# Designed miniproteins, single chains, continued (2), part 85

Each design is a single chain, and the fold is of that chain. pLDDT is the mean over its residues in the fold that is shown.

## One batch from the design tools (miniprotein)

Design m7126
Fold by ESMFold2-Fast:
Structure m7126 (fold): chain A 67 residues (1-67)
Amino acid sequence: SVAELYASLSPTGQAVVDAALAGDFARAVELAKQLSPEELALVAEILSTSDDPRLRDLSKYFARLSK
């Protein structure tokens, strides 16, 4: 579940998700630079479940960076 993915994240990973959900995309992108590729992929998966097209676009961006 999305809740289980979120709970598995580091505090920084959770802060990226929280910033993105609050609409602070600049902060989300800045914090995401500190994440491992593996954790960035988990954040991307969480954001991909959103009905907000902006969060889905951010998800695609993070998924590309995780490679």
Scores: mean pLDDT 88

Design m7127
Fold by ESMFold2-Fast:
Structure m7127 (fold): chain A 63 residues (1-63)
Amino acid sequence: MVGKLVRALRDTGPTTPAVLGLRRGELVEVLKEYSDGMVLVRSLATGREGLVGADDLEEVGDA
């Protein structure tokens, strides 16, 4: 999944400063994957980075 372009499947709220809030349909690049199902992503719209649950994302292509 690293280096992939993915889409948010649902709206996510930032629960902590480390968690990135996304709206449904937002495109992000996967930077790192963690063993607990969390991924570090960068928003293509804003350039912000943060953690998102992998289950909240759908692969669309290469970033």
Scores: mean pLDDT 73

Design m7128
Fold by ESMFold2-Fast:
Structure m7128 (fold): chain A 85 residues (1-85)
Amino acid sequence: MEFVEKLLKRAEKYLAEEEAYEASLPPSQLAAAEAGYILRLALYLEKLGKQEYMPELIEYIRSQPNPVAMAAALALAAEELLKEE
């Protein structure tokens, strides 16, 4: 599987919890939360040597109905990959 497909598959297990978290945020905090998780994802992808996929992942995140939840789930999936040897 391509890297993006693998990352999205791993993110699935986090989505329900992160969607609940996004729903708990006041509307004024959504943009800041999204940006924070995108930054975290970018830092993890840089450590994985996969930063070339960031533009594709940002576009995907912003196309989703719950972009904060998707950004958070992807960041958690990337952190999981970093913990693997």
Scores: mean pLDDT 84

Design m7129
Fold by ESMFold2-Fast:
Structure m7129 (fold): chain A 98 residues (1-98)
Amino acid sequence: MLEKAREYIELGRKYLEQGKYEEALEYLQKALEILEKLEGAERERAELLAELGRMFKAIGRLDEAKALLEEALRIYEELGDEEGVAEVRALIAEIEAE
């Protein structure tokens, strides 16, 4: 499951780099469906949720991006990952300034 989520995120990134936002969004939503059902892989899930949130932000889906980043933030805080917390808080602050 986790490997398939990574594959969809990579495909979404490639379409995003090409300016193909509709195709990018399709693959990012497929990755999100996998991540929403994941349990017991908190670090990897937080990392992928943060990456997914960053890509939704790039597409202009700010509400969805913020929700994903807030979920990643909660996981990083539970893990005591100060670097992850700082990175995600900065991204949320950028969205809130929009």
Scores: mean pLDDT 82

Design m7130
Fold by ESMFold2-Fast:
Structure m7130 (fold): chain A 84 residues (1-84)
Amino acid sequence: MVEEARELLKKAEEYLRKAEEALKKNDLTGAWQYLKKAIDYINRALELARQAGDSELVKRALELRSKALELGTELGRKQRAAQA
């Protein structure tokens, strides 16, 4: 379970990176799709980390969640600007 949570966080980091790359290319649709996948992996990892009682892993998941929410806010701003 702990190793599964770590693997899910690794996947979350990969998709978060892909979302950032898509955003830099103004691929808003791709960025939203990658961000959604990252959030799904973060939420699953956070649940497993909490069940395992791993406080460091919980902190890491919450930090990635905060970063994902910030990226989502930036994406929302750019999407509103692109869709007049």
Scores: mean pLDDT 84

Design m7131
Fold by ESMFold2-Fast:
Structure m7131 (fold): chain A 103 residues (1-103)
Amino acid sequence: SVTQSPASVSANLGETVTLNVSTSESSVLDVSWWKQKPGEEKEILIYGKSKRAEGVDSRFSASGSGTNFTLTISNLQAEDYATYFAQVKTESGTFWGQGTTVS
């Protein structure tokens, strides 16, 4: 199973927010982070646990190992108010987190 925390976080422009994902699986093969605004498709931000996708702002960074992984958004901009989803690939399959809403 995969769990994102918190479910929601309130932040002001210019602040830093940290989003977490954890899994009960012992073997995490990959983690990607995705951004979704209302009415839009999910856009990839991070792949390979920590690598930024092409065109993604350096304010987005990711880290983690084992079963716990984080996405950090620094210097929050108006465009960053969205729901963020982690996708965790394990030996047993691929799982989406339930999302964290930044508002």
Scores: mean pLDDT 88

Design m7132
Fold by ESMFold2-Fast:
Structure m7132 (fold): chain A 71 residues (1-71)
Amino acid sequence: MTAEELVAQAEAARAAGDYIGAGLYYASAGAVYKKQGNLEKASEAYAKAGEAFREAGDERTAAEMYRLAEE
């Protein structure tokens, strides 16, 4: 699955109210972008993952995602 496909799945999950699923898909997209050397898109994807986990009430995982976004 491409990073762009993972972002699309994250957006679909979020629209369905699946904030945990959205966070996991955004985090996966961030990891793919980072491996590709696209640090700007990786940072954006990890930040969106943090937002999704925060919406799910998982503040600890959200904090970890924000830490990854700062790399």
Scores: mean pLDDT 86

Design m7133
Fold by ESMFold2-Fast:
Structure m7133 (fold): chain A 89 residues (1-89)
Amino acid sequence: SLEEEVEAIREAVRLLLSEPGVTVRVEADTIVVETDGSPAAERAVAEAVERLREIPSVKVEEEGNRVVATVVDNPELALRLADVYREAL
């Protein structure tokens, strides 16, 4: 359901925000994650990426210290990303 996908994203974002070496930003239909390269930050990002990849409407792309999670084929979920991010804070 939409609410189950929303909650899954919220929990992944909370994991990322709990790690000091991780920066999370929401830009339109994407969640952008950047690390400071520390082992703890990289482990937190790896765990969150695994969780985000299990969400059917989320595509995850990794490049160096940056991860981009994009909502695909689900406009209702995309519209809720900013609220999900705010609620995870």
Scores: mean pLDDT 84

Design m7134
Fold by ESMFold2-Fast:
Structure m7134 (fold): chain A 97 residues (1-97)
Amino acid sequence: MSKEVLDLEVLKALALMGFAVIEEMVRQGMSPEEALAHARRLFDLLAEKYPELKEEIQRIVDEAEKRMAAGEDPVTVIREAANRVIELLDKKIKELE
């Protein structure tokens, strides 16, 4: 395994853990607005750690913001955005293998 593949696998693991913690915090009473703020910070961190994915991550975030502005459930939107970011990381890992 190359160092780049290992770094992406670590980022994927951290993203999965971060999103799982956000979902659990919502279950324990965190507001959807606070959950969205935490998800946004995680997306920003991922874009900083892997700038080559920045534009694709930004499109996922922009879509999520539009869906929430249209009145969709923020928790559902965050979950779907998280899944798309994980799929993006998986695709990049496969391209490097």
Scores: mean pLDDT 76

Design m7135
Fold by ESMFold2-Fast:
Structure m7135 (fold): chain A 100 residues (1-100)
Amino acid sequence: EEVEKEKKAFELLVQGDKALREGNYEEAIKLYEEAIKLAPDSPLTANAYFLLGIAYEKLGDYEKAIEAYRKASEVYERFGYTEQAELARKNAEIAEEKLK
């Protein structure tokens, strides 16, 4: 059950990453949001939130980028990915500076 959801979430992350690289930021956001819905509390979801933050920054939506990075940090920390959690917090802090 969970393995099937994680597999689909991973496929959506791969598709989202391709869209992000191609500059299709709105499509990337949609794909990452779908991945999060399928596996809302997993390391894959932390990656999806982090990539959501990047996509929102590319669109200039710094408020949503900050929210996404903070969520990524929470989920990374929950699963023991301390370095990734710290990186997500730093990205949120940098995005906050863009709002000042």
Scores: mean pLDDT 86

Design m7136
Fold by ESMFold2-Fast:
Structure m7136 (fold): chain A 89 residues (1-89)
Amino acid sequence: AAAEIAALRAEVAPAIEAALAAGRHDAALELAAELVRRQLELRGVPRAGEIAELLKRADLAALEGREEEAARLRAEAAELYREAVAEAA
């Protein structure tokens, strides 16, 4: 799991950096959300796609200067993560 997560980051992080350097913020957000989803799946967390989508929406809200909405979405993602992990145990 840890080694697979490190390999996944090594694969995807350069693509995220390249997208950011090119000003392709939408592409960078999609790649970051996919990385989060795959990391959660590798850890066996159920509802990984829903958690990743909430975090992607939070990052978009933050980029648009909507800090309060970003904080709310991150809180929702954290709560969903806690529920998902509890159900998996």
Scores: mean pLDDT 81

Design m7137
Fold by ESMFold2-Fast:
Structure m7137 (fold): chain A 116 residues (1-116)
Amino acid sequence: GAVLTESGGGTVAEGGSLTLSSKVSGVDFSKSAVAWLAERPGQPPQGVASISADKKKTYYGEEYKGRATISVDTAAKTAYLHLSNLEKSDTAVYYSLVGSGEAGLVFGEGVQVTVV
């Protein structure tokens, strides 16, 4: 099955930026859609960004438009989420997910981001 190895979380000052990464293995990255979600205690998961399987189309959650950028390195099989102009309300666990054909969606373990 797919395995997502995530990095790049931590503590950042309000107004700051950081980049999260997700290295995807166990599936054909070139044919896989990748997304990032933010999960906060007591709230439903919120879509942050996604990129289509062919890597030609991106989507951004409304609260993240202009503050998030999704990109990929196809040779490295890695998806990146760049977050900028961070607000204290952006404090969340961010997890990547990949579409894995008939196996469905596979999620990473999550990366903590804390805005202070």
Scores: mean pLDDT 86

Design m7138
Fold by ESMFold2-Fast:
Structure m7138 (fold): chain A 60 residues (1-60)
Amino acid sequence: LAAEVAREVGISRREAARLLAAARTLDEQLGREVALQYLMKESGLSREQAELVLERALRL
């Protein structure tokens, strides 16, 4: 999973793994918009890339 996300989004595998874990936790505790904003700010992802990461985190 992390390797796929890293390739699709253009970030490192380590960063992808960290973002996937953070996205799941933040969405669960604080909601979707907070999770998306974190992903965009932490790694400079576009909203579309952040949504991809979040979708992958939640569907597995």
Scores: mean pLDDT 78

Design m7139
Fold by ESMFold2-Fast:
Structure m7139 (fold): chain A 90 residues (1-90)
Amino acid sequence: SLSPEDRALRREITRLVYEATKLLKKAMEAIENGDVEKAKEYIEQIRKIVDRLRELAARARSPEVQRMARTAIDFLENQIKELEKKIKEL
């Protein structure tokens, strides 16, 4: 049911979410080690992925692909807020 373009966007969104999840793990490990600067570097990389997901959401024609991108953005922004809170508590 998805167009070839929406299928390509869906694959790119999935890859970006996977990369962001790896960066979230690295940011959490940096926080656990007290490495605030390294944690901030990983958070900045996740923010760039969020910006890219916003671009992909704007290009998507399928409501399902748009919702997938919005769900990923909301998840990652919430994770960034939790990581920033943990950094402030160090």
Scores: mean pLDDT 91

Design m7140
Fold by ESMFold2-Fast:
Structure m7140 (fold): chain A 79 residues (1-79)
Amino acid sequence: MEAVEKAEKYKKEGDIAEKQGNYREAGTHYLAAGVYYWEAGDLEKAAEYFQRAADSFEKAGDTDIAEQLRELAERLKAK
C-alpha cells in the first residue's frame, strides 16, 4: 500500500473516532495520517493532520503532545 493510501485510511479512521468522541484514538489516527503524508513528501497535508492530531489530543487531555504537534505543523508549513 502506498504512503498516501495509508494516510487516507488513517484519516478516515480518525474522522470516525472523532465523531464517536474517542479523541485520543482520533489523535493517534490523525498523527499516523500526518506521518504518512510526510513520508509521501506532502508537507502541507502532513502539517494539516499534525494540527488535527494536536486538536484531538488536547480534547483528550494530552496537552503536552498537542503542543509538540502544533509546533511541528507550524515548522512544516514554514518550509
Scores: mean pLDDT 85

Design m7141
Fold by ESMFold2-Fast:
Structure m7141 (fold): chain A 67 residues (1-67)
Amino acid sequence: TAAALAAFNAEVARLSEGAQTLEEIRQWVKEAADRVAASATPEQMAAIQKRADEALGLLDELIARDR
Protein backbone atom coordinates (compact mmCIF):
# COMPACT_ATOMS: atom_id res chain seq x y z
CA THR A 1 0.00 0.00 0.00
CA ALA A 2 2.67 2.55 0.99
CA ALA A 3 4.76 1.51 -2.05
CA ALA A 4 1.70 1.76 -4.32
CA LEU A 5 0.90 5.26 -3.02
CA ALA A 6 4.54 6.30 -3.51
CA ALA A 7 4.43 4.99 -7.10
CA PHE A 8 1.18 6.89 -7.72
CA ASN A 9 2.64 10.13 -6.31
CA ALA A 10 5.81 9.72 -8.42
CA GLU A 11 3.79 9.09 -11.60
CA VAL A 12 1.56 12.14 -10.91
CA ALA A 13 4.66 14.30 -10.34
CA ARG A 14 6.28 13.03 -13.55
CA LEU A 15 3.18 13.56 -15.72
CA SER A 16 2.26 16.93 -14.18
CA GLU A 17 5.79 18.37 -14.66
CA GLY A 18 4.74 19.77 -18.07
CA ALA A 19 1.25 20.86 -17.04
CA GLN A 20 0.29 24.47 -17.76
CA THR A 21 -3.07 24.45 -15.92
CA LEU A 22 -4.80 22.81 -12.96
CA GLU A 23 -7.12 21.06 -15.44
CA GLU A 24 -4.10 19.38 -17.11
CA ILE A 25 -2.80 18.27 -13.70
CA ARG A 26 -6.27 16.88 -12.91
CA GLN A 27 -6.25 14.87 -16.16
CA TRP A 28 -2.77 13.50 -15.42
CA VAL A 29 -3.79 12.47 -11.88
CA LYS A 30 -6.55 10.36 -13.49
CA GLU A 31 -4.09 8.81 -15.97
CA ALA A 32 -1.55 8.08 -13.23
CA ALA A 33 -4.20 6.34 -11.10
CA ASP A 34 -5.27 4.18 -14.07
CA ARG A 35 -1.67 3.17 -14.89
CA VAL A 36 -0.74 2.23 -11.33
CA ALA A 37 -4.09 0.48 -10.70
CA ALA A 38 -3.59 -1.76 -13.78
CA SER A 39 -0.82 -3.71 -11.97
CA ALA A 40 -2.10 -3.33 -8.38
CA THR A 41 -3.75 -5.78 -5.98
CA PRO A 42 -7.34 -5.01 -4.82
CA GLU A 43 -5.94 -3.60 -1.55
CA GLN A 44 -3.48 -1.36 -3.42
CA MET A 45 -6.23 -0.30 -5.85
CA ALA A 46 -8.41 0.82 -2.92
CA ALA A 47 -5.53 2.90 -1.49
CA ILE A 48 -4.71 4.40 -4.91
CA GLN A 49 -8.38 5.21 -5.57
CA LYS A 50 -8.71 6.95 -2.19
CA ARG A 51 -5.56 9.00 -2.84
CA ALA A 52 -6.68 9.86 -6.39
CA ASP A 53 -10.15 10.89 -5.15
CA GLU A 54 -8.54 13.16 -2.52
CA ALA A 55 -6.19 14.74 -5.08
CA LEU A 56 -8.96 15.20 -7.67
CA GLY A 57 -11.25 16.74 -5.03
CA LEU A 58 -8.58 19.29 -4.10
CA LEU A 59 -7.90 20.08 -7.77
CA ASP A 60 -11.63 20.48 -8.50
CA GLU A 61 -11.92 22.88 -5.54
CA LEU A 62 -8.92 24.92 -6.79
CA ILE A 63 -10.30 25.01 -10.36
CA ALA A 64 -13.72 26.15 -9.09
CA ARG A 65 -12.16 28.91 -6.97
CA ASP A 66 -9.96 30.05 -9.89
CA ARG A 67 -13.04 30.54 -12.11
Scores: mean pLDDT 67

Design m7142
Fold by ESMFold2-Fast:
Structure m7142 (fold): chain A 67 residues (1-67)
Amino acid sequence: SPEAAALTAQAGALARAGKYEEAKALYLQALEADPTHEAARFALIQLLRELGKDEEAEKLKEEMKKL
């Protein structure tokens, strides 16, 4: 969706600026708007892996199954 795409792009910019918590929040908002948005799903998983937060990535996968 255009909304999910815009939120994903903004989150990516925040992640590049080192604002990881804000980036994470916007990726989650993108997935709330469109849970099937591939770019947001992959970007969030990549962000968490780059930060070494593999357990948070796994927890997020489980929470997404409940949406």
Scores: mean pLDDT 78

Design m7143
Fold by ESMFold2-Fast:
Structure m7143 (fold): chain A 59 residues (1-59)
Amino acid sequence: SLEELEEEAKELPEHQKAQVMKLIEDARNAERQGNPKAAERLLEWARRAIEAAKEYEKR
């Protein structure tokens, strides 16, 4: 869910968190505007960004 992605993003360093949160916000707006495919794409980019950040950051 969007909430789960937001929660994971909060654990990231500030600069990476800002990028991910922007993608999640854009996805929320796309979904609200009736563009589910755009929202899906943005969420996929957010998930990839989280994965990349976690690979370089030890929790």
Scores: mean pLDDT 78

Design m7144
Fold by ESMFold2-Fast:
Structure m7144 (fold): chain A 95 residues (1-95)
Amino acid sequence: IERLKEQVERLRELLEELREGADPREIAERALEVMLEALKAAEELNAPIESILRIIAGILRLVAVLNDPQASREDAEEAIEAAIEALEETIEDLE
């Protein structure tokens, strides 16, 4: 569970960097790396299938942002906010 809490903190830091003017594509790429690490941690913790699917949905949303050359800063922000929510719900399911 502690590893998932660390990933939530990393995503919150990335969201802050994005709001401070960092490149949306670079932030989305770093958020994708965080979510892939979170997926592995959730699987090792035997998280419920619904939690695993929520994390995968968050990953796919970030991939969609990275594959869209017209994706806005707002699109990246929404994807990261959704990723944070998915991990927070996973932590709740494990507690």
Scores: mean pLDDT 82

Design m7145
Fold by ESMFold2-Fast:
Structure m7145 (fold): chain A 95 residues (1-95)
Amino acid sequence: SMMEKVEELIEKLKDENPLIRARAAYELGEIGDERAVEPLIELLKDKSADVIVRVAAALGLGKIGHPRAIEPLKEALKDESKEVRTAAKEALKKI
């Protein structure tokens, strides 16, 4: 059940609707499954993704708390969006 839910949410990170992508990132963070770490890192690094999606990816990575997110989150501290920079700062406090 949880295995299937994590896989479904990872697929939703590719949705056309940024609100669905952001919600999927948030739920993956709440679940805390390490399988979401690399998909969320790629979403955080995607400069074409909406700000709300990259914010959700940063916060989700913070909730999962995996050390592999540290360097991508440090790079996100340099993001053009203040919202993304703030989310990255909050995420780093949790890791």
Scores: mean pLDDT 88

Design m7146
Fold by ESMFold2-Fast:
Structure m7146 (fold): chain A 60 residues (1-60)
Amino acid sequence: MEEVRKLLEEARPLLDESTVKQLEHLIEQGREKTAAISLALRMRRLGHDELAEKALEVAK
């Protein structure tokens, strides 16, 4: 779903380039749920709980 890509773009300034590339690769492979969960875990670790919750919602 394109919603994971939208959330990744919102989170892009908060993430290092390596992490962004990893998440983009997962989305390109059709692993959208895995990408959303990975984004949520990273956002929660950085203290961005609202964005983490949005990512978990997309993973459903």
Scores: mean pLDDT 80

Design m7147
Fold by ESMFold2-Fast:
Structure m7147 (fold): chain A 79 residues (1-79)
Amino acid sequence: MRRLRLTSAAQTAGLAAREGLERARELVERAVEEASKVSEEAARAIREGGEEGLALAEELTGSPEERTRAALERARAEL
């Protein structure tokens, strides 16, 4: 049950958030590579937007446990 493992649940969700950021970074890099084959301008726009977005996401998840806890509390309130 989640109640019996609150600390472990927050830590697991924190790891999932980190994995999500890593996958998002891989997708941005892949999108830039694919876009560069058809348009250098599009590739630059995707790279700049992707880097800015990832930097903001990393800043917002600077305390992944705290951010994950807040997200879980919000999700439970809506369920």
Scores: mean pLDDT 63

Design m7148
Fold by ESMFold2-Fast:
Structure m7148 (fold): chain A 87 residues (1-87)
Amino acid sequence: MEEKKKEFLEAEMTASVYLIGLAVAKVVAEKEGDLELAKELGEALDEASELIEKGREAAYKEGDYEKAIKLYEEAARIAEEALKKAK
């Protein structure tokens, strides 16, 4: 179980880093006047944030670290894909 908690913490950190990057990219798009990109990045930010919240519930309320890891990995993938549009 300690190994699963470590994997969970690593997945949470990875998702958090991508979420921060997504938030920064959205602000940059808004400042550059790319409202379409800002909207897409905002939608991805909302979706990733919801998955992170579900992941926290799975880990801390259900004790299901495997479910939490999968939810955080999905949040990170959504954020990474959205960030590719900002390059």
Scores: mean pLDDT 83

Design m7149
Fold by ESMFold2-Fast:
Structure m7149 (fold): chain A 73 residues (1-73)
Amino acid sequence: SVEELRKKAEQALKEGNKKEAVDYYLKMGSEALRRGEYEEAIEAFKEALKIDPNNKVAQRGLKAAEYLLEKAK
């Protein structure tokens, strides 16, 4: 679930594993997008970008999630 992926990302950060945390946030964003949970997807990709600001997957995912949220209104 999206919440389980969030907990895994937070645990990885507590352990000092930034790369693993980014990977879990990217998985969280992708899962949220698949479910139509665009606000959760935006949050996940923003959290990944706080850790890795140049992450192209997170940058693209954030733009896609923001676009889809706007269209869902």
Scores: mean pLDDT 88

Design m7150
Fold by ESMFold2-Fast:
Structure m7150 (fold): chain A 75 residues (1-75)
Amino acid sequence: SMAAEAERRRELFKRAARRALLEMGVPEETAERAAELIAQGASNAEISRKTGIPVSTIAEAERRATEEVRREEAA
């Protein structure tokens, strides 16, 4: 179903974004909050304002998350 596919994609992206932020040294609680906002489609400026993470770090995490979701879907 389309709803199940959209939800699965959202969860994969959230998981990938959280992992990328953790690998970049963002604290666990902050990484979880930021990953949630990314999955909800918040702007990088809004995420930065709410979490204190630099916009450049958020953009890099989104880039890594996109690549991870691409690999996961190809498997």
Scores: mean pLDDT 84

Design m7151
Fold by ESMFold2-Fast:
Structure m7151 (fold): chain A 114 residues (1-114)
Amino acid sequence: ADLFAGNSALAKGNYNAAIANFDKAIAADPSNADAYNNRGVAQLNLGNYNSAIADFDKAIAIDPTNADAYANRAAAYLNLGNFNNAIADAKKAISIDPTNPLANASLAAALAAL
């Protein structure tokens, strides 16, 4: 299955292969929030921050309780120097899942940059 192949490629650091497999997973099920979130993570790792944000926006629109999507979008905003949006998303991720380590790290980094 394309979602499984995408997740396997992502875990191995094969980000372009991950994106190609997530493209197929999204084409098969455009309501799969995890496929958008994981394609966004692959884009983030490649430095494609605006593409990553677009995928995280879609994941959040499908599942607004996805703490990982907010935490990942905060990391993308942090890399772009958009500290106010990074803080807002990191706080939202923490409000959904207080144990999210990426959200806590992104919040600390964004606040230190102000």
Scores: mean pLDDT 88

Design m7152
Fold by ESMFold2-Fast:
Structure m7152 (fold): chain A 93 residues (1-93)
Amino acid sequence: MSPEELRRKAAILSTAGNILAVAAEWTGSEEDLRTALETYKEAADYAIKSGDKEDVEWVAKQLERLAELAESMGFTDIAKEAREYAEKARKAV
């Protein structure tokens, strides 16, 4: 997969994660939050593979935003996992 294809996949998955995070905020659902988290984690993995530090930083910020949302809803485990993955992604580039 080319770096351009990896960046495109990261962008698409990040956008999907944003939509899922908005849905989770509306539903209050742990399942919807976890789906958003897994989608952002996949976006981060593609950003890391692309080697683009700006794409990684952007996805890491989305993961931190999801962590704040999850924490506000009482899902501290999801918040912790999101923050840990953001840190992991930043360190990988």
Scores: mean pLDDT 88

Design m7153
Fold by ESMFold2-Fast:
Structure m7153 (fold): chain A 73 residues (1-73)
Amino acid sequence: MEVSEESLELLKKNPEYIPYLIAELKSPSVQSRVAAARALGYIGDPRAIEPLREALKDPDPRVREAAREALKM
């Protein structure tokens, strides 16, 4: 599944969104953590590599799987 073109353009033009997504990897919401991991993977910014590696240790298996797939991209 791809992130929308508008979302990717917004993230590239606003570098503050990358730290925002990194912070969302620690959200209390499983859905937010999964979405953040997928978005970071599709963007492919190297700043996300270490936060995604930490997400591999997440207590929820859906978040761990999303981080694993993101790191393959």
Scores: mean pLDDT 74

Design m7154
Fold by ESMFold2-Fast:
Structure m7154 (fold): chain A 68 residues (1-68)
Amino acid sequence: GAAEAAKYLIDLANKGEKKIIVELSDGTVMEVDGSNVAQVAGAALRIIGENPEKVIIKAGDEEKVFYN
């Protein structure tokens, strides 16, 4: 769900991923700088607050999909 997606985003940032792409089911695409704490926190809060039906998180060659 949204909480798992937000946790995965935070975990990627903590592992040193610099460019994280978050895609929401409404078509919103967010480019998150994993070294920027405010950007990571803002994106995580948006995922939790909007509770989207689907979140796609991409970093490097990895892509993970979360469903509500």
Scores: mean pLDDT 86

Design m7155
Fold by ESMFold2-Fast:
Structure m7155 (fold): chain A 113 residues (1-113)
Amino acid sequence: MKVTPLPEVEAGNARIRGAVLEDATGKTAVIGVEFEKELTPEDARRVADAVYELLKKAGVDPKNATVVVGGPMTDEGFAALEAALREKGILVTRAASPEQVRAIVDEVAAGGA
């Protein structure tokens, strides 16, 4: 399996990092979204747009991407982010903290180093 780190991007007051995993079946991606301040609905849309753009540039089908989100977040804020990502066909999972998001992304990225 080949792992390629994605460039770090800042959008909608969030830090976006991730890696593309490639094997004989195709490309998948794991993307971490971390933030220190609660996201507005506008921030959530910008994050979803940035994630979609990263996937397009990497040649990854949105349905084969998993986004892990961690930071201070209300149920309303998470629902807005989940809705924006779902419109683009992207699966989202909520992490307990930004540190957990970082650990997940670093583990995936290390698999290709």
Scores: mean pLDDT 80

Design m7156
Fold by ESMFold2-Fast:
Formats: C-alpha cells, structure tokens, sequence
Structure m7156 (fold): chain A 75 residues (1-75)
C-alpha cells in the first residue's frame, strides 16, 4: 500500500522520540523505497505521495537537512 507507505514516511520524519539523524535516514530510505514502487500506484495514491513528499521536503529544509538529502527525498 503506497498511500500507507507515504503516511509512514511523513510520520517517521515527524517523530519527536527519534533522533534527528535517525529520522532523516529513515525518511530518505522510505522515500527511495516509495519512489521504486510509484509506477505501480493508482493516480490517487501518486497524488497523495507527491503531497506528502512536498510536506516532508519542507520539514527537512526547516530542520537544516543537507540539500543532497532533500534532493533524494524529492526525487
């Protein structure tokens, strides 16, 4: 379920109890995994994933993540 994966990605990035580095690593890994399965998603799920990725990118920028990490999530 790509929509559930996108929700998980956003939740991991926002998790307060997770260290900043672990949260960023988890977000990048999950984003890459989601991107690998994007072609199999419905148009509705693709649109939701795109919106969740945009929100995650904004959060990562606000936290001062390196541009290469942001680029990996945005791809």
Amino acid sequence: DLAALAERLRALAAAAETSREARLEAAVLMARYAASHLALATPEAQARLAADREALVAELRAEGAPEEVIAAVAA
Scores: mean pLDDT 63

Design m7157
Fold by ESMFold2-Fast:
Structure m7157 (fold): chain A 54 residues (1-54)
Amino acid sequence: SSEREEALRELKEALIEAGVDEDTAERGAKAVAQTGKSVEQLREAVRRVRAQAA
């Protein structure tokens, strides 16, 4: 519901789109959530994952 929660869902989706399996992508997003990164940092991570997949 928050912007942070949305960014974490986007990160999981980007990882899955990049070919990471759903369980690994979910674990990765949860690990990132524990780091206390800002929404801006999470969105940058999403962009980087998508760029690597292209």
Scores: mean pLDDT 78

Design m7158
Fold by ESMFold2-Fast:
Structure m7158 (fold): chain A 78 residues (1-78)
Amino acid sequence: LDLPEDPAELAELLARLRERLEGLVEQAEKAPKEEAERLAEIVRREAEEAAADPRVPEELVRLMEEAVRRLEEVVKEQ
């Protein structure tokens, strides 16, 4: 994970990641249940890897965990 040392650059990276995760949730909402489950598994795995790396900011880990919860909700509602 390429983490910038500048707080402003880190905030920009977090904003881009948030947009990407929101796009994945939207994709899952429009997708068949099987595809939504696959997307949830991918994001969950990435969130687990981020949580295991002490160099990853807690803010980024929380953002990914939130996306996992939203994807799991989409799967349950389908």
Scores: mean pLDDT 77

Design m7159
Fold by ESMFold2-Fast:
Structure m7159 (fold): chain A 93 residues (1-93)
Amino acid sequence: LGNVLYNLGRLDEAVEAYKKAIELDPNFAQAWNNLGSALFNLGRLDEAVEAYKKAIELDPNFAQAYNNLALALTNLGRLDEAAEVRKKLDELG
């Protein structure tokens, strides 16, 4: 239990650190993807989707961001959108 609470505290700190990195470089696709992953692990799935979409907008070849977006959309029950994202990922390679 203590480890879970500690990890949740660290994820909130990670979100704030990634937001700060984005304030300094809003075009850093990897920071947006990392923000999305921290938000996903916090259960903030709608915010995670938006962060992953921003990563893809900045780097349309960012295969990992498409994988992460499809997973977040699947967890939200947005299955048609998840399928379209996976189709786009398949077109990349």
Scores: mean pLDDT 83

Design m7160
Fold by ESMFold2-Fast:
Structure m7160 (fold): chain A 90 residues (1-90)
Amino acid sequence: SKAAVEKAIELLEKESGGVPELVKLGLRAILEGKFDLANTLFLLATGVEVGKDDSGRQVLEKAIEGLKKRSGVGAERTAEALERALEETK
């Protein structure tokens, strides 16, 4: 779970723009146990709620679903990075 979140942050470091930056900050907040901050950032970036009871993999899966419902290059690239993080950490 933690490995998937760390891999997602690594992949998102190569991206620029508001959506990948918000998701990166949200994932860092998850790693720091700052779940209220993470939820605020994920709601803003993806429209989906995340919480303490979500595993790191569930956070990524929820974020991907939210991002796929949004249009734009930033949302698409962010979703692809999260999908790749899940695939590389199976």
Scores: mean pLDDT 87

